# Designs tried in a protein design run: designed miniproteins, single chains, continued (5). Part 70

Each design is a single chain, and the fold is of that chain. pLDDT is the mean over its residues in the fold that is shown.

## One batch from the design tools (miniprotein)

Design m18414
Fold by ESMFold2-Fast:
Structure m18414 (fold): chain A 84 residues (1-84)
Amino acid sequence: SEVAEALRRLAEEAEKEGLTEAAKVLRKMAEIASTLPPKEAIEEMKKLLEENKESMDKLVEAAKTNPELREAALEAQRALAAAY
């Protein structure tokens, strides 16, 4: 799954930035994207993002000053938009 691969790459960049909790969320999203049907996958991923908003907000903030993290985030966003 292109979505799962993009989310795993984003998780690796988040881990390098010290965003360990965001990286865990992204890896769980990658697993969801690779195992569940599209409708169920998007619902479970939305739930994970809502439950982990604080960690994901830190990821968004860090992406403003980290070009590798920002590029990985944009790639994940494009993959998600194309798949769902």
Scores: mean pLDDT 86

Design m18415
Fold by ESMFold2-Fast:
Structure m18415 (fold): chain A 71 residues (1-71)
Amino acid sequence: HMVIVVERGNQSPEEAVARIVAAAEDPSLKEVVVKVYADGTQEENDKAYETVLAGARALADRIGAEVREVK
């Protein structure tokens, strides 16, 4: 029972995805928090956040984890 928390912050989308994938492979980890940020416009930042969130949801569905969004 893994919880993936996706919020806004200072991690690149690539770093955020890598952290989620690594956490999913560690059965001792019960929570991962990723803080997504993309350089550029607000729209690019929003798209990066939504992309990471969608990827987290897809992975969670596959492995039986929960996703929590922090707005």
Scores: mean pLDDT 81

Design m18416
Fold by ESMFold2-Fast:
Structure m18416 (fold): chain A 56 residues (1-56)
Amino acid sequence: VTPEQLQAVRGEIDGRLAGSGLPMNAQLRATAQQLAEAAQGDVARAVALLKQLLSG
């Protein structure tokens, strides 16, 4: 996985979380970091994990 792929995944996660209107706290930021790492540079996987998080 390239640094550019990891940065793209992190940017997508951060953008979608900001757009969701959820309060950004330390726990949510830590979860976003874990999702980015679990996605292994795969944006589609990151989006799927984010939808799971946001739906409950």
Scores: mean pLDDT 73

Design m18417
Fold by ESMFold2-Fast:
Structure m18417 (fold): chain A 70 residues (1-70)
Amino acid sequence: DLEEKIKDLEKYSKETKKYTPEEVELLKEALKAMAENDLKKLKEIAEKLVKSKNPEMKEAGETLLERLKS
């Protein structure tokens, strides 16, 4: 469920304070792109995540890129 995944992400971000608001929005857009099976948009979002200075965001972007290669 996309809605539940978005709420979990928002809760995790609020509790850990590890993500900027911009990073949270990128992760939400990635979840939407996955639900819509929009591989082009998902790749663009993953490339933005990989350029983040936040190691967890970079790893999330790398994971998305690997999934797209499969």
Scores: mean pLDDT 77

Design m18418
Fold by ESMFold2-Fast:
Structure m18418 (fold): chain A 56 residues (1-56)
Amino acid sequence: ALSEEELATVEVFARAGGTVLFSESALQGKSDPSSPLVPVSPQTVADLVAEILRKR
């Protein structure tokens, strides 16, 4: 399971220009519906792509 610190490390890597891909199914078994976790979704990926495309 991904801890908060592990998730933060991945975010830092993505901010440095890295590409990160996560499996929703890999997180599903570790997620609790009562937890305010924000899993990586198609919408989040689309937002990242839009940011890159906005850069001329």
Scores: mean pLDDT 54

Design m18419
Fold by ESMFold2-Fast:
Structure m18419 (fold): chain A 65 residues (1-65)
Amino acid sequence: MAEVEATLASLSEVERRAVEAAMAAIRAGQDGLGAVLRAEGVPAERVAELAILAGNLLHKEEEAA
């Protein structure tokens, strides 16, 4: 929990919203995380990094639950 919260707090407001949206999309079983991140204002260059981060944070959240 604290690790997920600390990581989200270290991101810009736009990146934090994008990662939260990507985590929600993963939980919903949605395809196309790139489209979700782009909709939140993430540039294409950063989409892969934030998608990986969202997956890792969701895994840590599930492990702690």
Scores: mean pLDDT 73

Design m18420
Fold by ESMFold2-Fast:
Structure m18420 (fold): chain A 92 residues (1-92)
Amino acid sequence: SMAKKRQIIRELTALSIRLAGLEFDLNLLKKNPNTPQSKIDALIKDLDALEKDLDDFLKNYSSMLSPKELAFVKDMLARVKQLKKEALKLKK
Protein backbone atom coordinates (compact mmCIF):
# COMPACT_ATOMS: atom_id res chain seq x y z
CA SER A 1 0.00 0.00 0.00
CA MET A 2 1.03 3.65 -0.48
CA ALA A 3 0.54 4.32 3.24
CA LYS A 4 2.97 1.47 4.07
CA LYS A 5 5.54 2.83 1.58
CA ARG A 6 5.29 6.28 3.22
CA GLN A 7 5.77 4.74 6.68
CA ILE A 8 8.88 2.86 5.47
CA ILE A 9 10.38 6.05 3.97
CA ARG A 10 9.69 8.01 7.21
CA GLU A 11 11.29 5.30 9.37
CA LEU A 12 14.29 5.00 7.01
CA THR A 13 14.76 8.80 7.05
CA ALA A 14 14.62 8.84 10.87
CA LEU A 15 17.24 6.05 11.09
CA SER A 16 19.51 7.95 8.67
CA ILE A 17 19.23 11.17 10.74
CA ARG A 18 20.05 9.22 13.95
CA LEU A 19 23.16 7.74 12.29
CA ALA A 20 24.36 11.19 11.12
CA GLY A 21 23.87 12.59 14.65
CA LEU A 22 25.80 9.75 16.32
CA GLU A 23 28.66 10.11 13.80
CA PHE A 24 28.76 13.86 14.60
CA ASP A 25 28.79 13.08 18.37
CA LEU A 26 31.65 10.57 17.96
CA ASN A 27 33.71 13.16 16.06
CA LEU A 28 33.19 15.67 18.91
CA LEU A 29 34.34 13.07 21.48
CA LYS A 30 37.45 12.28 19.37
CA LYS A 31 38.46 15.99 19.40
CA ASN A 32 38.30 16.20 23.23
CA PRO A 33 41.08 14.21 25.02
CA ASN A 34 39.33 14.81 28.38
CA THR A 35 35.97 13.32 27.26
CA PRO A 36 34.30 11.60 30.26
CA GLN A 37 33.93 7.80 29.98
CA SER A 38 30.19 8.24 30.75
CA LYS A 39 29.74 10.16 27.45
CA ILE A 40 31.54 7.38 25.53
CA ASP A 41 29.34 4.75 27.26
CA ALA A 42 26.19 6.75 26.36
CA LEU A 43 27.28 6.93 22.70
CA ILE A 44 27.94 3.15 22.62
CA LYS A 45 24.45 2.52 24.07
CA ASP A 46 22.90 4.80 21.42
CA LEU A 47 24.86 2.99 18.66
CA ASP A 48 23.68 -0.41 20.04
CA ALA A 49 20.07 0.88 20.04
CA LEU A 50 20.40 2.11 16.43
CA GLU A 51 21.93 -1.24 15.34
CA LYS A 52 18.95 -3.07 16.90
CA ASP A 53 16.46 -0.67 15.25
CA LEU A 54 18.17 -1.18 11.84
CA ASP A 55 18.04 -4.99 12.31
CA ASP A 56 14.34 -4.73 13.27
CA PHE A 57 13.70 -2.51 10.20
CA LEU A 58 15.25 -5.17 7.92
CA LYS A 59 13.21 -7.96 9.59
CA ASN A 60 9.97 -5.99 9.12
CA TYR A 61 10.51 -4.41 5.69
CA SER A 62 13.32 -6.13 3.68
CA SER A 63 10.79 -7.78 1.29
CA MET A 64 9.24 -4.34 0.58
CA LEU A 65 12.52 -2.51 -0.11
CA SER A 66 14.03 -1.84 -3.54
CA PRO A 67 17.57 -3.26 -4.06
CA LYS A 68 18.99 0.28 -3.64
CA GLU A 69 17.03 0.84 -0.39
CA LEU A 70 18.15 -2.57 0.92
CA ALA A 71 21.80 -1.75 0.09
CA PHE A 72 21.41 1.63 1.83
CA VAL A 73 20.15 0.00 5.07
CA LYS A 74 22.97 -2.60 4.96
CA ASP A 75 25.51 0.22 4.46
CA MET A 76 24.04 2.01 7.51
CA LEU A 77 24.42 -1.19 9.58
CA ALA A 78 28.07 -1.52 8.48
CA ARG A 79 28.65 2.16 9.37
CA VAL A 80 27.08 1.73 12.86
CA LYS A 81 29.41 -1.24 13.50
CA GLN A 82 32.42 0.84 12.37
CA LEU A 83 31.41 3.79 14.61
CA LYS A 84 30.92 1.42 17.57
CA LYS A 85 34.44 -0.02 17.03
CA GLU A 86 35.87 3.53 16.94
CA ALA A 87 33.94 4.52 20.11
CA LEU A 88 35.29 1.45 21.97
CA LYS A 89 38.86 2.56 21.10
CA LEU A 90 38.23 5.79 23.07
CA LYS A 91 37.64 3.83 26.32
CA LYS A 92 40.50 3.59 28.85
Scores: mean pLDDT 89

Design m18421
Fold by ESMFold2-Fast:
Structure m18421 (fold): chain A 65 residues (1-65)
Amino acid sequence: SRAAIEAEFTARVTELVARTHALMDELDAARDDPAAVAAVRARLRELEAEHQRLLAEHAARLAAA
């Protein structure tokens, strides 16, 4: 159902938001270490890619419902 698809999307967005908050905390802790900052920024770019995939999957699932 559309409601189930929207509930799954909301749950996955909530998970991505929590992971983003955790990475922002790591970025703050790593601010004096350029290598650690670069590693956290790479993980943030990966989360951005996951978010774009999630949006595309959500649109496809709604179209199929």
Scores: mean pLDDT 85

Design m18422
Fold by ESMFold2-Fast:
Structure m18422 (fold): chain A 64 residues (1-64)
Amino acid sequence: LLEEIRRLAERASPEVAELARRFIEAYEAKDSKAALETYVRLGELSRTDPVAAEIVRLAEELIL
């Protein structure tokens, strides 16, 4: 799942790629607050960005 998010980030816009990196860092650090904050922001972008939507789906599998 994390590796899939990393691969999607390579095809993403700079903002989505940065949020994906922050999410991965927060998840690996067990920082639940930072992970949720980046997940929420990715969720907002997912309404118009299909790459962000794919990342959100994978992130939900990790945190839910």
Scores: mean pLDDT 83

Design m18423
Fold by ESMFold2-Fast:
Structure m18423 (fold): chain A 84 residues (1-84)
Amino acid sequence: GASDEQFNQALADALEEASERAEKAGLLEAAELLRRASEHARAGDLAGAQRDFRRAVELLREKDPELADEILERISQTVISLQD
């Protein structure tokens, strides 16, 4: 499996990609929360990353539920692939 550092970096990269997708959709508050989640993940603060990610997903579901599902699937696939 991936090291903790490799896991944190890959999760941070996926969250930053999600932030860019939310920003392109005009969902600026969700994009900022996803960027902050990425920064927390990179620092190894997975609890902080999870709190900001959860809030971002809540906002995404209200504004663009299809984008919320796509982001959730991408993050879930990233987490699953790194746990092997």
Scores: mean pLDDT 84

Design m18424
Fold by ESMFold2-Fast:
Structure m18424 (fold): chain A 114 residues (1-114)
Amino acid sequence: AVVVTESGGGTVAAGGTQTLTGTFTGVDPAETGVHWQRQAPGEPLRGLGGAGAGGGGTGPSVAGRVTASMDPAAKTATLTLTDLQPADTGTYYWVVSSPEGTFTGAGVPLTVVA
């Protein structure tokens, strides 16, 4: 069975750094990609970036402040947000894509206060 667990988030101050971490099991990490999506209050889901065994990238909406990475050996993926802005407030979802299918985490709420 595939299991996805998430950690990080909460209430954080603007200007800081936050790392959102997810852990996955039941898939081959060499064949697994992860990507992150954010839903801000009243807005649609937006892609933020993804990572696989070979590296990561960022989406155009948050380029420069967001990095995505994956550690296949630890079976973890991280999304690091720097220079936090109130506009970064929302629920963050990680999506794990593997030969067994696509699996979405329950969501990590993040609130950024000025």
Scores: mean pLDDT 73

Design m18425
Fold by ESMFold2-Fast:
Structure m18425 (fold): chain A 94 residues (1-94)
Amino acid sequence: MSKEEEKEKIKYRAKLIAEKIKSASEEEKKEYIEGLIKVVEDESREDEERLGAAIALGEIGDKRAIPALKKVLENSKNEELKKAAEEALKKIGA
């Protein structure tokens, strides 16, 4: 697959994960959001995992993700991840 096709797959999977999380109980939703925040902030994880987490957090639209996404935007050297964090912040209304 091309790099562009791989990015589209990550975006599609992230949207599916976000929809599943949105349909979860409030307690499960909190745990999933906290898990995604840990993934997006963890610089030791693969950029693809962090990219998926950033997109999912944006699609969920929960304000608890704002500090983590801002940190990614400020500290990441990966342009694709920074763009995903910026788009996520816009979707959340930050």
Scores: mean pLDDT 82

Design m18426
Fold by ESMFold2-Fast:
Structure m18426 (fold): chain A 71 residues (1-71)
Amino acid sequence: AEETLERAKKLYEEMKQAKDAGDVEKANRYLSELEKIAELARQAKADGSLTPEQVELADEIEKLYEEAKKY
């Protein structure tokens, strides 16, 4: 859902801010929350319960998590 993507984007921004500030522990907490959201998105796609529009949102969430890991 759009709300889940918005939450994922917020977690990514907060993770980047924490990492830039040198707060590794806080950054790791946000990254862990984003990982859980990405895993739920992946599971929902695998279950086949999503509409095509929701699949696009799930793909964007997964991509966001991959970018977060590389930051």
Scores: mean pLDDT 81

Design m18427
Fold by ESMFold2-Fast:
Structure m18427 (fold): chain A 85 residues (1-85)
Amino acid sequence: SALEAAYQAGYEEGRAFARELADETNRIGLTVGPEEALRYLRETRERAIREAEEVLANSEKEEEKAYAQGFLEGFREELEFYTFG
């Protein structure tokens, strides 16, 4: 279905975003320092979650909501791998 496809696209994008976030956080940690890396991780994570939650709350399009839900789940699942797991 279109909703299933939108969710899956969001899920893969969420996972990809989490991997890029982890890579950039590591780069900042090596070049600037660990405190700046953790601040970047926290702020970027909070912004990504907020933006997806705004789509879920405000969009009138079910496919956009399915994508945002997929994004949040893929992002959370992949990012947890880098914290403990």
Scores: mean pLDDT 88

Design m18428
Fold by ESMFold2-Fast:
Structure m18428 (fold): chain A 89 residues (1-89)
Amino acid sequence: MAEEVARARAVLAETEALLRRAREAIAANAPGEELRALAAELEAAAGPAGEAVEVVLLAEGVPEEEARAMAEALRAHLLAVAARLAALG
């Protein structure tokens, strides 16, 4: 369980770094190719990030239903950012 939580936190840290890169790319008016590549990375990260946040929340004693709802909200957020990047590119 501790190793699972550590891996989950690492995935969330990577997701945070990816969101930071996406924000910087938008601010810099990056080329469409770069924005589309970041969109694809965020789409690929959405599932793992949702699983990771659910693992962390369950380990912290958050009820399963609430943890699942929060995981789904994070997935939806990442997919929305990806869609925005794709639309800008």
Scores: mean pLDDT 86

Design m18429
Fold by ESMFold2-Fast:
Structure m18429 (fold): chain A 74 residues (1-74)
Amino acid sequence: SRAELAARLAQAYKIAAENLDEEMQLKVAGIVEEAMGMLDAGVPAEEVVRRMVERLREIGVPEDVLARVEAVLE
């Protein structure tokens, strides 16, 4: 559901905030906002998650942190 994915997005941001510097945290926050906008526009949750993970990889989130975020977003 949207509520379940929104909760997972919040948890993913918390993981990022605990493991990334302030500059990277701001970029992650922007990606989370994009994901929420896509959900509100009716984009399927699976596509939203896939795009979000791709964006996180593009901005250089470390693979160990990214793996933890991906585990939450499944």
Scores: mean pLDDT 79

Design m18430
Fold by ESMFold2-Fast:
Structure m18430 (fold): chain A 74 residues (1-74)
Amino acid sequence: MKERELGIKSVAANVMAVAADILGKKEASELFRKAAELYGQASEAYRNGDIETAEKLEKEADKLADEGAKVMDA
């Protein structure tokens, strides 16, 4: 269920982006929005059978989500 997992991560990142916007944390919001976009691209790559691309995009999105969380805590 990798496609579903990536879809859930994309939604979660979008929720965090909205929360960051509400809190006035623009940099965190931008990082979470980019993470959500990459998780969406990873889900699409997985759906098309490109597992290698999906894994690379997920790792990149995970790094951006982690950076967003750090900026939120700063």
Scores: mean pLDDT 85

Design m18431
Fold by ESMFold2-Fast:
Structure m18431 (fold): chain A 99 residues (1-99)
Amino acid sequence: EPARLSEELAREIEELYKKEGKVSPEKAAEIAREQLERTGAESVLVPVVIPAASDEEIEKAIREFEEAAERRGLRVVDHRVIRDEISNTTTIAAVLERA
């Protein structure tokens, strides 16, 4: 059965990173690489945080994130998109593992 990201876990990661304002796809992929290397965990949960975005911009950010992860020998196994109208941000919570 494939790994799945719960709504609760996605919202928890959003809350942890909302004060950082922005986390680019490249930065999120680097955080994932560092966490997997330091902890020896099989998977890691990281956010991409962008300004309020259209569906097209979100899809582009997901593609850029997958490409950034692949360059680091990682694979995105699941993701969830959360829109926060209060902060005008979009969080893409993603689970990554080694490819």
Scores: mean pLDDT 75

Design m18432
Fold by ESMFold2-Fast:
Structure m18432 (fold): chain A 120 residues (1-120)
Amino acid sequence: SLSEKVKSLTPEQKQQAINLAVKEAKKVEGPKKYAISTALFLVALKLLAEGKPENEIKTTLQEAVRLYKEAIDNDALITEISRNFDIPQPTVEKLVEIIKNNENDLQKAFTEAEEYLLSL
């Protein structure tokens, strides 16, 4: 599972995932921005856990922003994230809420989202 893969990451790799996700999330605006930010964070964690190099992760995150913007609404995007990462839909909704509640500090938002994900 993604949770098991994330638990295998070092603190330094987890911080790298946050840093990479923050850079792309800052470029996202509009009503889907928190759900897209959640997806970017999960993509960064997954690819780091799979041992992908930083440059490949950066390119994948940039493409993910473009693709996720095509989702009809937040509900459709949350459902897609749930399926793609094998995470229950209510868990994805909670990650989105954590990011929204910390929108002025994305480093803190993703840190709290990670702590929540690891607590499962």
Scores: mean pLDDT 87

Design m18433
Fold by ESMFold2-Fast:
Structure m18433 (fold): chain A 76 residues (1-76)
Amino acid sequence: EIPVLTPRELRVLLALAELSKRGPASVREIAEAAGLSPRTARRHLRILKEKGLVGVRNGRYFIKDEELFGQSVLAS
């Protein structure tokens, strides 16, 4: 099932998805892309990580996409 996201969580996820096309992104890069403070972006990234949507390696975040693409109803 697609997890329920707040508008800010969705904005952070979309910003990370765009940045992740070029590789894992720092909290600062995600915050700038999402128009949020680094503190706010970090908080939402932690929530997204708890939901299994993002991972972190060496302080940089990336989209996992497993849950979103594992379901046949993603586009409905």
Scores: mean pLDDT 71

Design m18434
Fold by ESMFold2-Fast:
Structure m18434 (fold): chain A 103 residues (1-103)
Amino acid sequence: SSMEELAKEVIEKYSPLVLADPELKKELEELLSKVKGSEESKLLATALTILYLYLKNTPNPSLEDIKKFNELWEKAKELAENGKDESMKEFYEELEKLMLEGK
């Protein structure tokens, strides 16, 4: 699917930047520990968390980076609201809280 392709692209492009930092890697692992559902949910959560951590630590992200995040975020919201994967709702709410707290 187009979402799976976008998620894989995001993981490939941004994960080396996140995984190079031990603190960001720990935050990634803690957030992803909440996701227990489908492979689609795990892939989406992984891509979103990686891109979130990249954006949070990048002073001037590109409009394309922001657009990719928004597209994945909308898909995560759909999965959280459909009731098929309760762990995705917990993940979505945790990530939303972190984004609202700012840094």
Scores: mean pLDDT 82

Design m18435
Fold by ESMFold2-Fast:
Structure m18435 (fold): chain A 98 residues (1-98)
Amino acid sequence: MSKEEFELETLAALAIMQLALVRNIAKRKGAPQELIDLIDKAIQLLGEAVRTRSPEKAREALEYAEKALDGAVSLGLVTEKQRENIRKLLEEMIKLLE
């Protein structure tokens, strides 16, 4: 495995894990289904971005993740720091795919 491939797969795994944790918190706290759907779409698009090596899919994933995390922060489910950490993971993935 190349260094770049290893870094991409590691960043993707960390981002997916963080989004899955937010999803579990949202579900347990009774957050709106729309929020859960946004997280699920972000996770799906991230998986597609890694599988297809698509920076466009990674950017779409970031857009859905940002919408979901904005809602999650406003509902007190996650901190702004957690949101920024997930954003940075996704931005680094996009950089590696470009």
Scores: mean pLDDT 86

Design m18436
Fold by ESMFold2-Fast:
Structure m18436 (fold): chain A 96 residues (1-96)
Amino acid sequence: MEEKRRRERIEVEIEVAMMRMIVAVAERFGLPLTEKQTEAVVEAARRVKEAYERGVASEELLREAVEAAERGAEINEKAGDRKNAELLRRAAEEAR
């Protein structure tokens, strides 16, 4: 793997780790993702999908991004935040 592609892959892996961290912290506190946290997860999912289409992100990383967005949607839906839950579900569907 070329150095540039390796650095791009590391960046995508950090994006997925950040999505998972945001969702895990929200779940731990029993609170919905905020509007900014929702936007961050949605944008990260889009970037991971674009990286996958370019052959930079693995299928495993894409799957983890989809799973994080889906879990975020479930947390927000359970908390009654249907608007942000719908945004997160749509991001997960678009990343598939």
Scores: mean pLDDT 85

Design m18437
Fold by ESMFold2-Fast:
Structure m18437 (fold): chain A 104 residues (1-104)
Amino acid sequence: MEELKKKAKDLNKAIANKSLDKKTLQDKVAELKAADESVLTPGQLMMAPDEELARLEEEIRRRAPVELSDDALRMGALFATVVGLESGLRVALTLQAIEDRAAA
């Protein structure tokens, strides 16, 4: 848990520095996701974790000023479970902005 919070803080700091490329963001998000999945063992999985993720995805979508991809919403929701909704929203918006730049 503490390691996940540290990785999320490091990612937020990298986002603030504005020099983050798409690959670096995706690698850090994937690393955090892998760490989260290793912590979420079947024995520690509370009933309805998918329901909580769906609720957070809807809350992020509702608060976002732009349309988000399913991947951006999912990554934002995952971050929100670890570091809170505001950080999850920032991750979703940053990932979407990077994807939009890559598509342009």
Scores: mean pLDDT 61

Design m18438
Fold by ESMFold2-Fast:
Parts: C-alpha cells; structure tokens; sequence
Structure m18438 (fold): chain A 64 residues (1-64)
C-alpha cells in the first residue's frame, strides 16, 4: 500500500541518519545520502514525490 511504501521510506531515512552519526559523517554527506534515497524512491513511485520530499525536509530540520 501507499502507507507501507512511506513506512519503508521513513525507516530507510532513519537508517541513513543513524549510520551517518555512527560513522561521524559530515552534515553535507548525510544530506547527499538522504537526497539520493529520496531520488530512488521518486523514480520508483513518482506519485509520492511531494510526500517524500516533505518527509525529507522535516527530517533535515530535526537533524540540523
């Protein structure tokens, strides 16, 4: 379902953030990896583009 796709996406972004913190990656590198994940999901599910970008923007505010 659409909700299941969004849940998987949220989990993947969370994993990227956790791994970035664990490795001590720069904010720029973490942002790049997060955007790459958004781009992958948008390519697979173009109908979710706006929702996925909004989720990323919300996470970036939390990370900063």
Amino acid sequence: SEQDKIAEFNQRLGDILQEGRRQGLSLEEVKKRLQEEVDKYVKKYPELKTILQDILNHILKYYE
Scores: mean pLDDT 84

Design m18439
Fold by ESMFold2-Fast:
Structure m18439 (fold): chain A 81 residues (1-81)
Amino acid sequence: EEKLREAIREALLKLGATPEVADQASDAGVEAYRKAREMGLSDEEAIDVAAYTAAKLFAERDGLDPEEVYKAVREAIRKAL
């Protein structure tokens, strides 16, 4: 989903991610969304998986709390979608 990728990317940039990290994490998030949907999860559940996947990747690279990053990314997606 194009809007999902954009929402994740923008959220991560606001949290201080570089464009390269934001691109990598948003791509990973969208891939996680697609896999979750393929597994039969709802759109809402798949979005949650995408947000957490992207947040974890950024948090692990920058030494941040993945739960805090996840909350910020999930809120940004909710506002954009």
Scores: mean pLDDT 81

Design m18440
Fold by ESMFold2-Fast:
Structure m18440 (fold): chain A 62 residues (1-62)
Amino acid sequence: AAGQALLDAIRAARAGGEGRVVLHTSPENARLAAQNIADATGVEARVEPVEGGAVLHLRAAP
């Protein structure tokens, strides 16, 4: 069910905005997800560790 929020964030980033997704997973898993998303979609992904998970910040690549 987290997939819809992620797809929406990717769409927003590709449209020239910024996407933000909270992932309730380890920071290590969040970094792997960010790498996979960047590779697959061409968006820039940054991970911010937070208590209980991580925040994934997505934007169009420069």
Scores: mean pLDDT 78

Design m18441
Fold by ESMFold2-Fast:
Structure m18441 (fold): chain A 55 residues (1-55)
Amino acid sequence: SKERFKQAAQELARLYRDYKEGKITKEEFQKRADEIIEKANNDPNLRLAARSALA
């Protein structure tokens, strides 16, 4: 649903902020991002966003 995807996107954005602030490692970001994306039915747009964040 749109609500689930929106919530997952917000969680991913918070996780990305923690990564950029040096609070978590790249590997921790990848693992936690995968968990968020899995809960959002493996949305390909969220997965692409997570990959782009690490480039």
Scores: mean pLDDT 79

Design m18442
Fold by ESMFold2-Fast:
Structure m18442 (fold): chain A 103 residues (1-103)
Amino acid sequence: STSNVTSLLQLAKVELEQGNTDGAANYLKQALDTLLNGGVENSERVPLLKEAVEILEKLQSNPQYSALLDKLEKILLRMMVEGVDISALLLHLAKLDLKVPKT
């Protein structure tokens, strides 16, 4: 659910503020897995993914980074196929080591 994803992203931010990048990565993984499972409306995914990207940017040195980046890419590709406008995310995505998304 949207509320569950929001809560997981907030917990990830708290872990980052405490210097616990592994805890942050674990909560972000749960949030991305929930988004991949399709339990959230497309209109609600964009703001949630913006927060997820901001968290992921701070995890570039964490061992889980590449796996989380792969999950994010799969969510973005699904949203693009479904016709969701991800333009609001492009500036944030430019800060990650993502290949250029294409339809």
Scores: mean pLDDT 78

Design m18443
Fold by ESMFold2-Fast:
Structure m18443 (fold): chain A 68 residues (1-68)
Amino acid sequence: TKEEEIKQLEKRIRELQKELDELLEKNNYVDEKVIALMKQMTELLVEITGNEEMKKKLEAWIKRIKEE
């Protein structure tokens, strides 16, 4: 179901966020490709869920990383 897909995507987003934090701590920078992937995930979330709260959370996370 869509709700199960949302839960799975949220978990994957958190895992990706942890991996990205580890990369930043080690290399002290963010690859542009990672940001592109995160934006692509946002589009998928909008398409399958229409969940504004999750979309905003993901967008805020992407912006924070991009501006770092």
Scores: mean pLDDT 66

Design m18444
Fold by ESMFold2-Fast:
Structure m18444 (fold): chain A 110 residues (1-110)
Amino acid sequence: MKIEELIKELEEAEKNGDKVEDVHRYTAIKLRLGITSKEDVELIKKAVEAIKQGNKEEAIDYMIELAKRGANIAAVELAREMGIPQEVIDELEKNVVDVDKVIELLESLR
C-alpha cells in the first residue's frame, strides 16, 4: 500500500475515533510507518506533494527531517515512491534503524 493511502486512512480513523476498529487502524498505521506526532504526518503530506510535483530536492528535505525526528521508516517509504534505484532502496531498508546512515543515503539522492 502506498504511504499516501496510509496517511489518508490514518486521518479518517483519527476524525472518526468513535469505533474500536478506527482506534486499532490508527495505531497500526502509526506503528507501520514509525510515526508518533501530527508533525510527522504533516511532513509526510508535504513530501508526497513535492514528489507529485517532481520537486525532488524539496521531497528529500522533508524525508531528512522525518528521519531526524525518528520517522525513518516513513522516510524510506517516501524514497521508494520517488522511483529511485533499487540498490539505494535496498541500502535504505538494510539501514532503516540507523538514522545517520538513512540521512547520508537520502543526501546522496540530491
Scores: mean pLDDT 79

Design m18445
Fold by ESMFold2-Fast:
Structure m18445 (fold): chain A 85 residues (1-85)
Amino acid sequence: MDEKIKEKLRETTDKLSDIVTKDLGEEEGNKFKKELLDAIDKNDYLKYYKIVLEMMEKLSDSSQLQAGAELQRLTGEIGGIRGAG
C-alpha cells in the first residue's frame, strides 16, 4: 500500500477515533484506533473499512453522519491518488 494512502488512513483514523471516544467513551475509542492502525500496518484496506462500518452501527445518528462524511472523504482522496495513473 502506498505511503501516501497510509498517511490519509492514519489521519482519518485519528478523526474517527475522536468521534468514537466522544460517543462511546475512551476505552472503545482506543480499541477502535488500535484495530484500524493494525489494519493499516498489514496493508488490509478491506479490513479497515469493515472495522469502520461495524463501529458506525454502534454510534448515535449524529456520530454516524460525522463518521460517514470522514469515510466518504477518505474514499474520494484515495480514489484521486490512485486515479492519477
Scores: mean pLDDT 79

Design m18446
Fold by ESMFold2-Fast:
Structure m18446 (fold): chain A 95 residues (1-95)
Amino acid sequence: DSILQRLREAGASEDLIKAAEETLKLIDEVNKAIKNKSPSSEIQSLLNELEKKYKEFEKLALEEIDRTQNQDLIDAVYQLRQRVLDTRRNAGRYL
């Protein structure tokens, strides 16, 4: 995954990488559930997990950005944020 590679290259902590991996996995699960026309309850459950994991990721990312002031890290975090927003938008259109 290009976002994970960018985070690693920017020197992101292992905790931040793990949170990003969990967030990306949930994005994939939401998108697959939409394509497979899964029950709304399943998609809502996955969206709730995505929101929880993304908030955890964002908290860690902001703490690390404040410490490092690394522009490459900021850019990689922004890319993941955009993927989460796109996923929420797609799910909203389906639900």
Scores: mean pLDDT 88

Design m18447
Fold by ESMFold2-Fast:
Structure m18447 (fold): chain A 93 residues (1-93)
Amino acid sequence: HMEQVRAELESLIAEAEKVRDEGIKLAKEYLSQGKTEEAKELFDAVFEVNAEIARARKLLADPNATVEQLQAEIDRLKEAIDRMKKKIEEAKS
């Protein structure tokens, strides 16, 4: 069970990094167009995703991390990914 939860969190970190990189690319594009408010919203979401990636990696490095702590971080990272995806879709519209 622990190994499966760890694998899920590692997989989510990889997804978060991809979504974050897409968000950074789009934010830079909007900044180049003078769309500073839209760029700021994307960068704010990027900072949130980066914070959760850092927290997740720290938890994975902790040999005393519980299944409950790993699952709580999975939930937080999923929420951060969803917020980033929503901001990307809103920006593209």
Scores: mean pLDDT 87

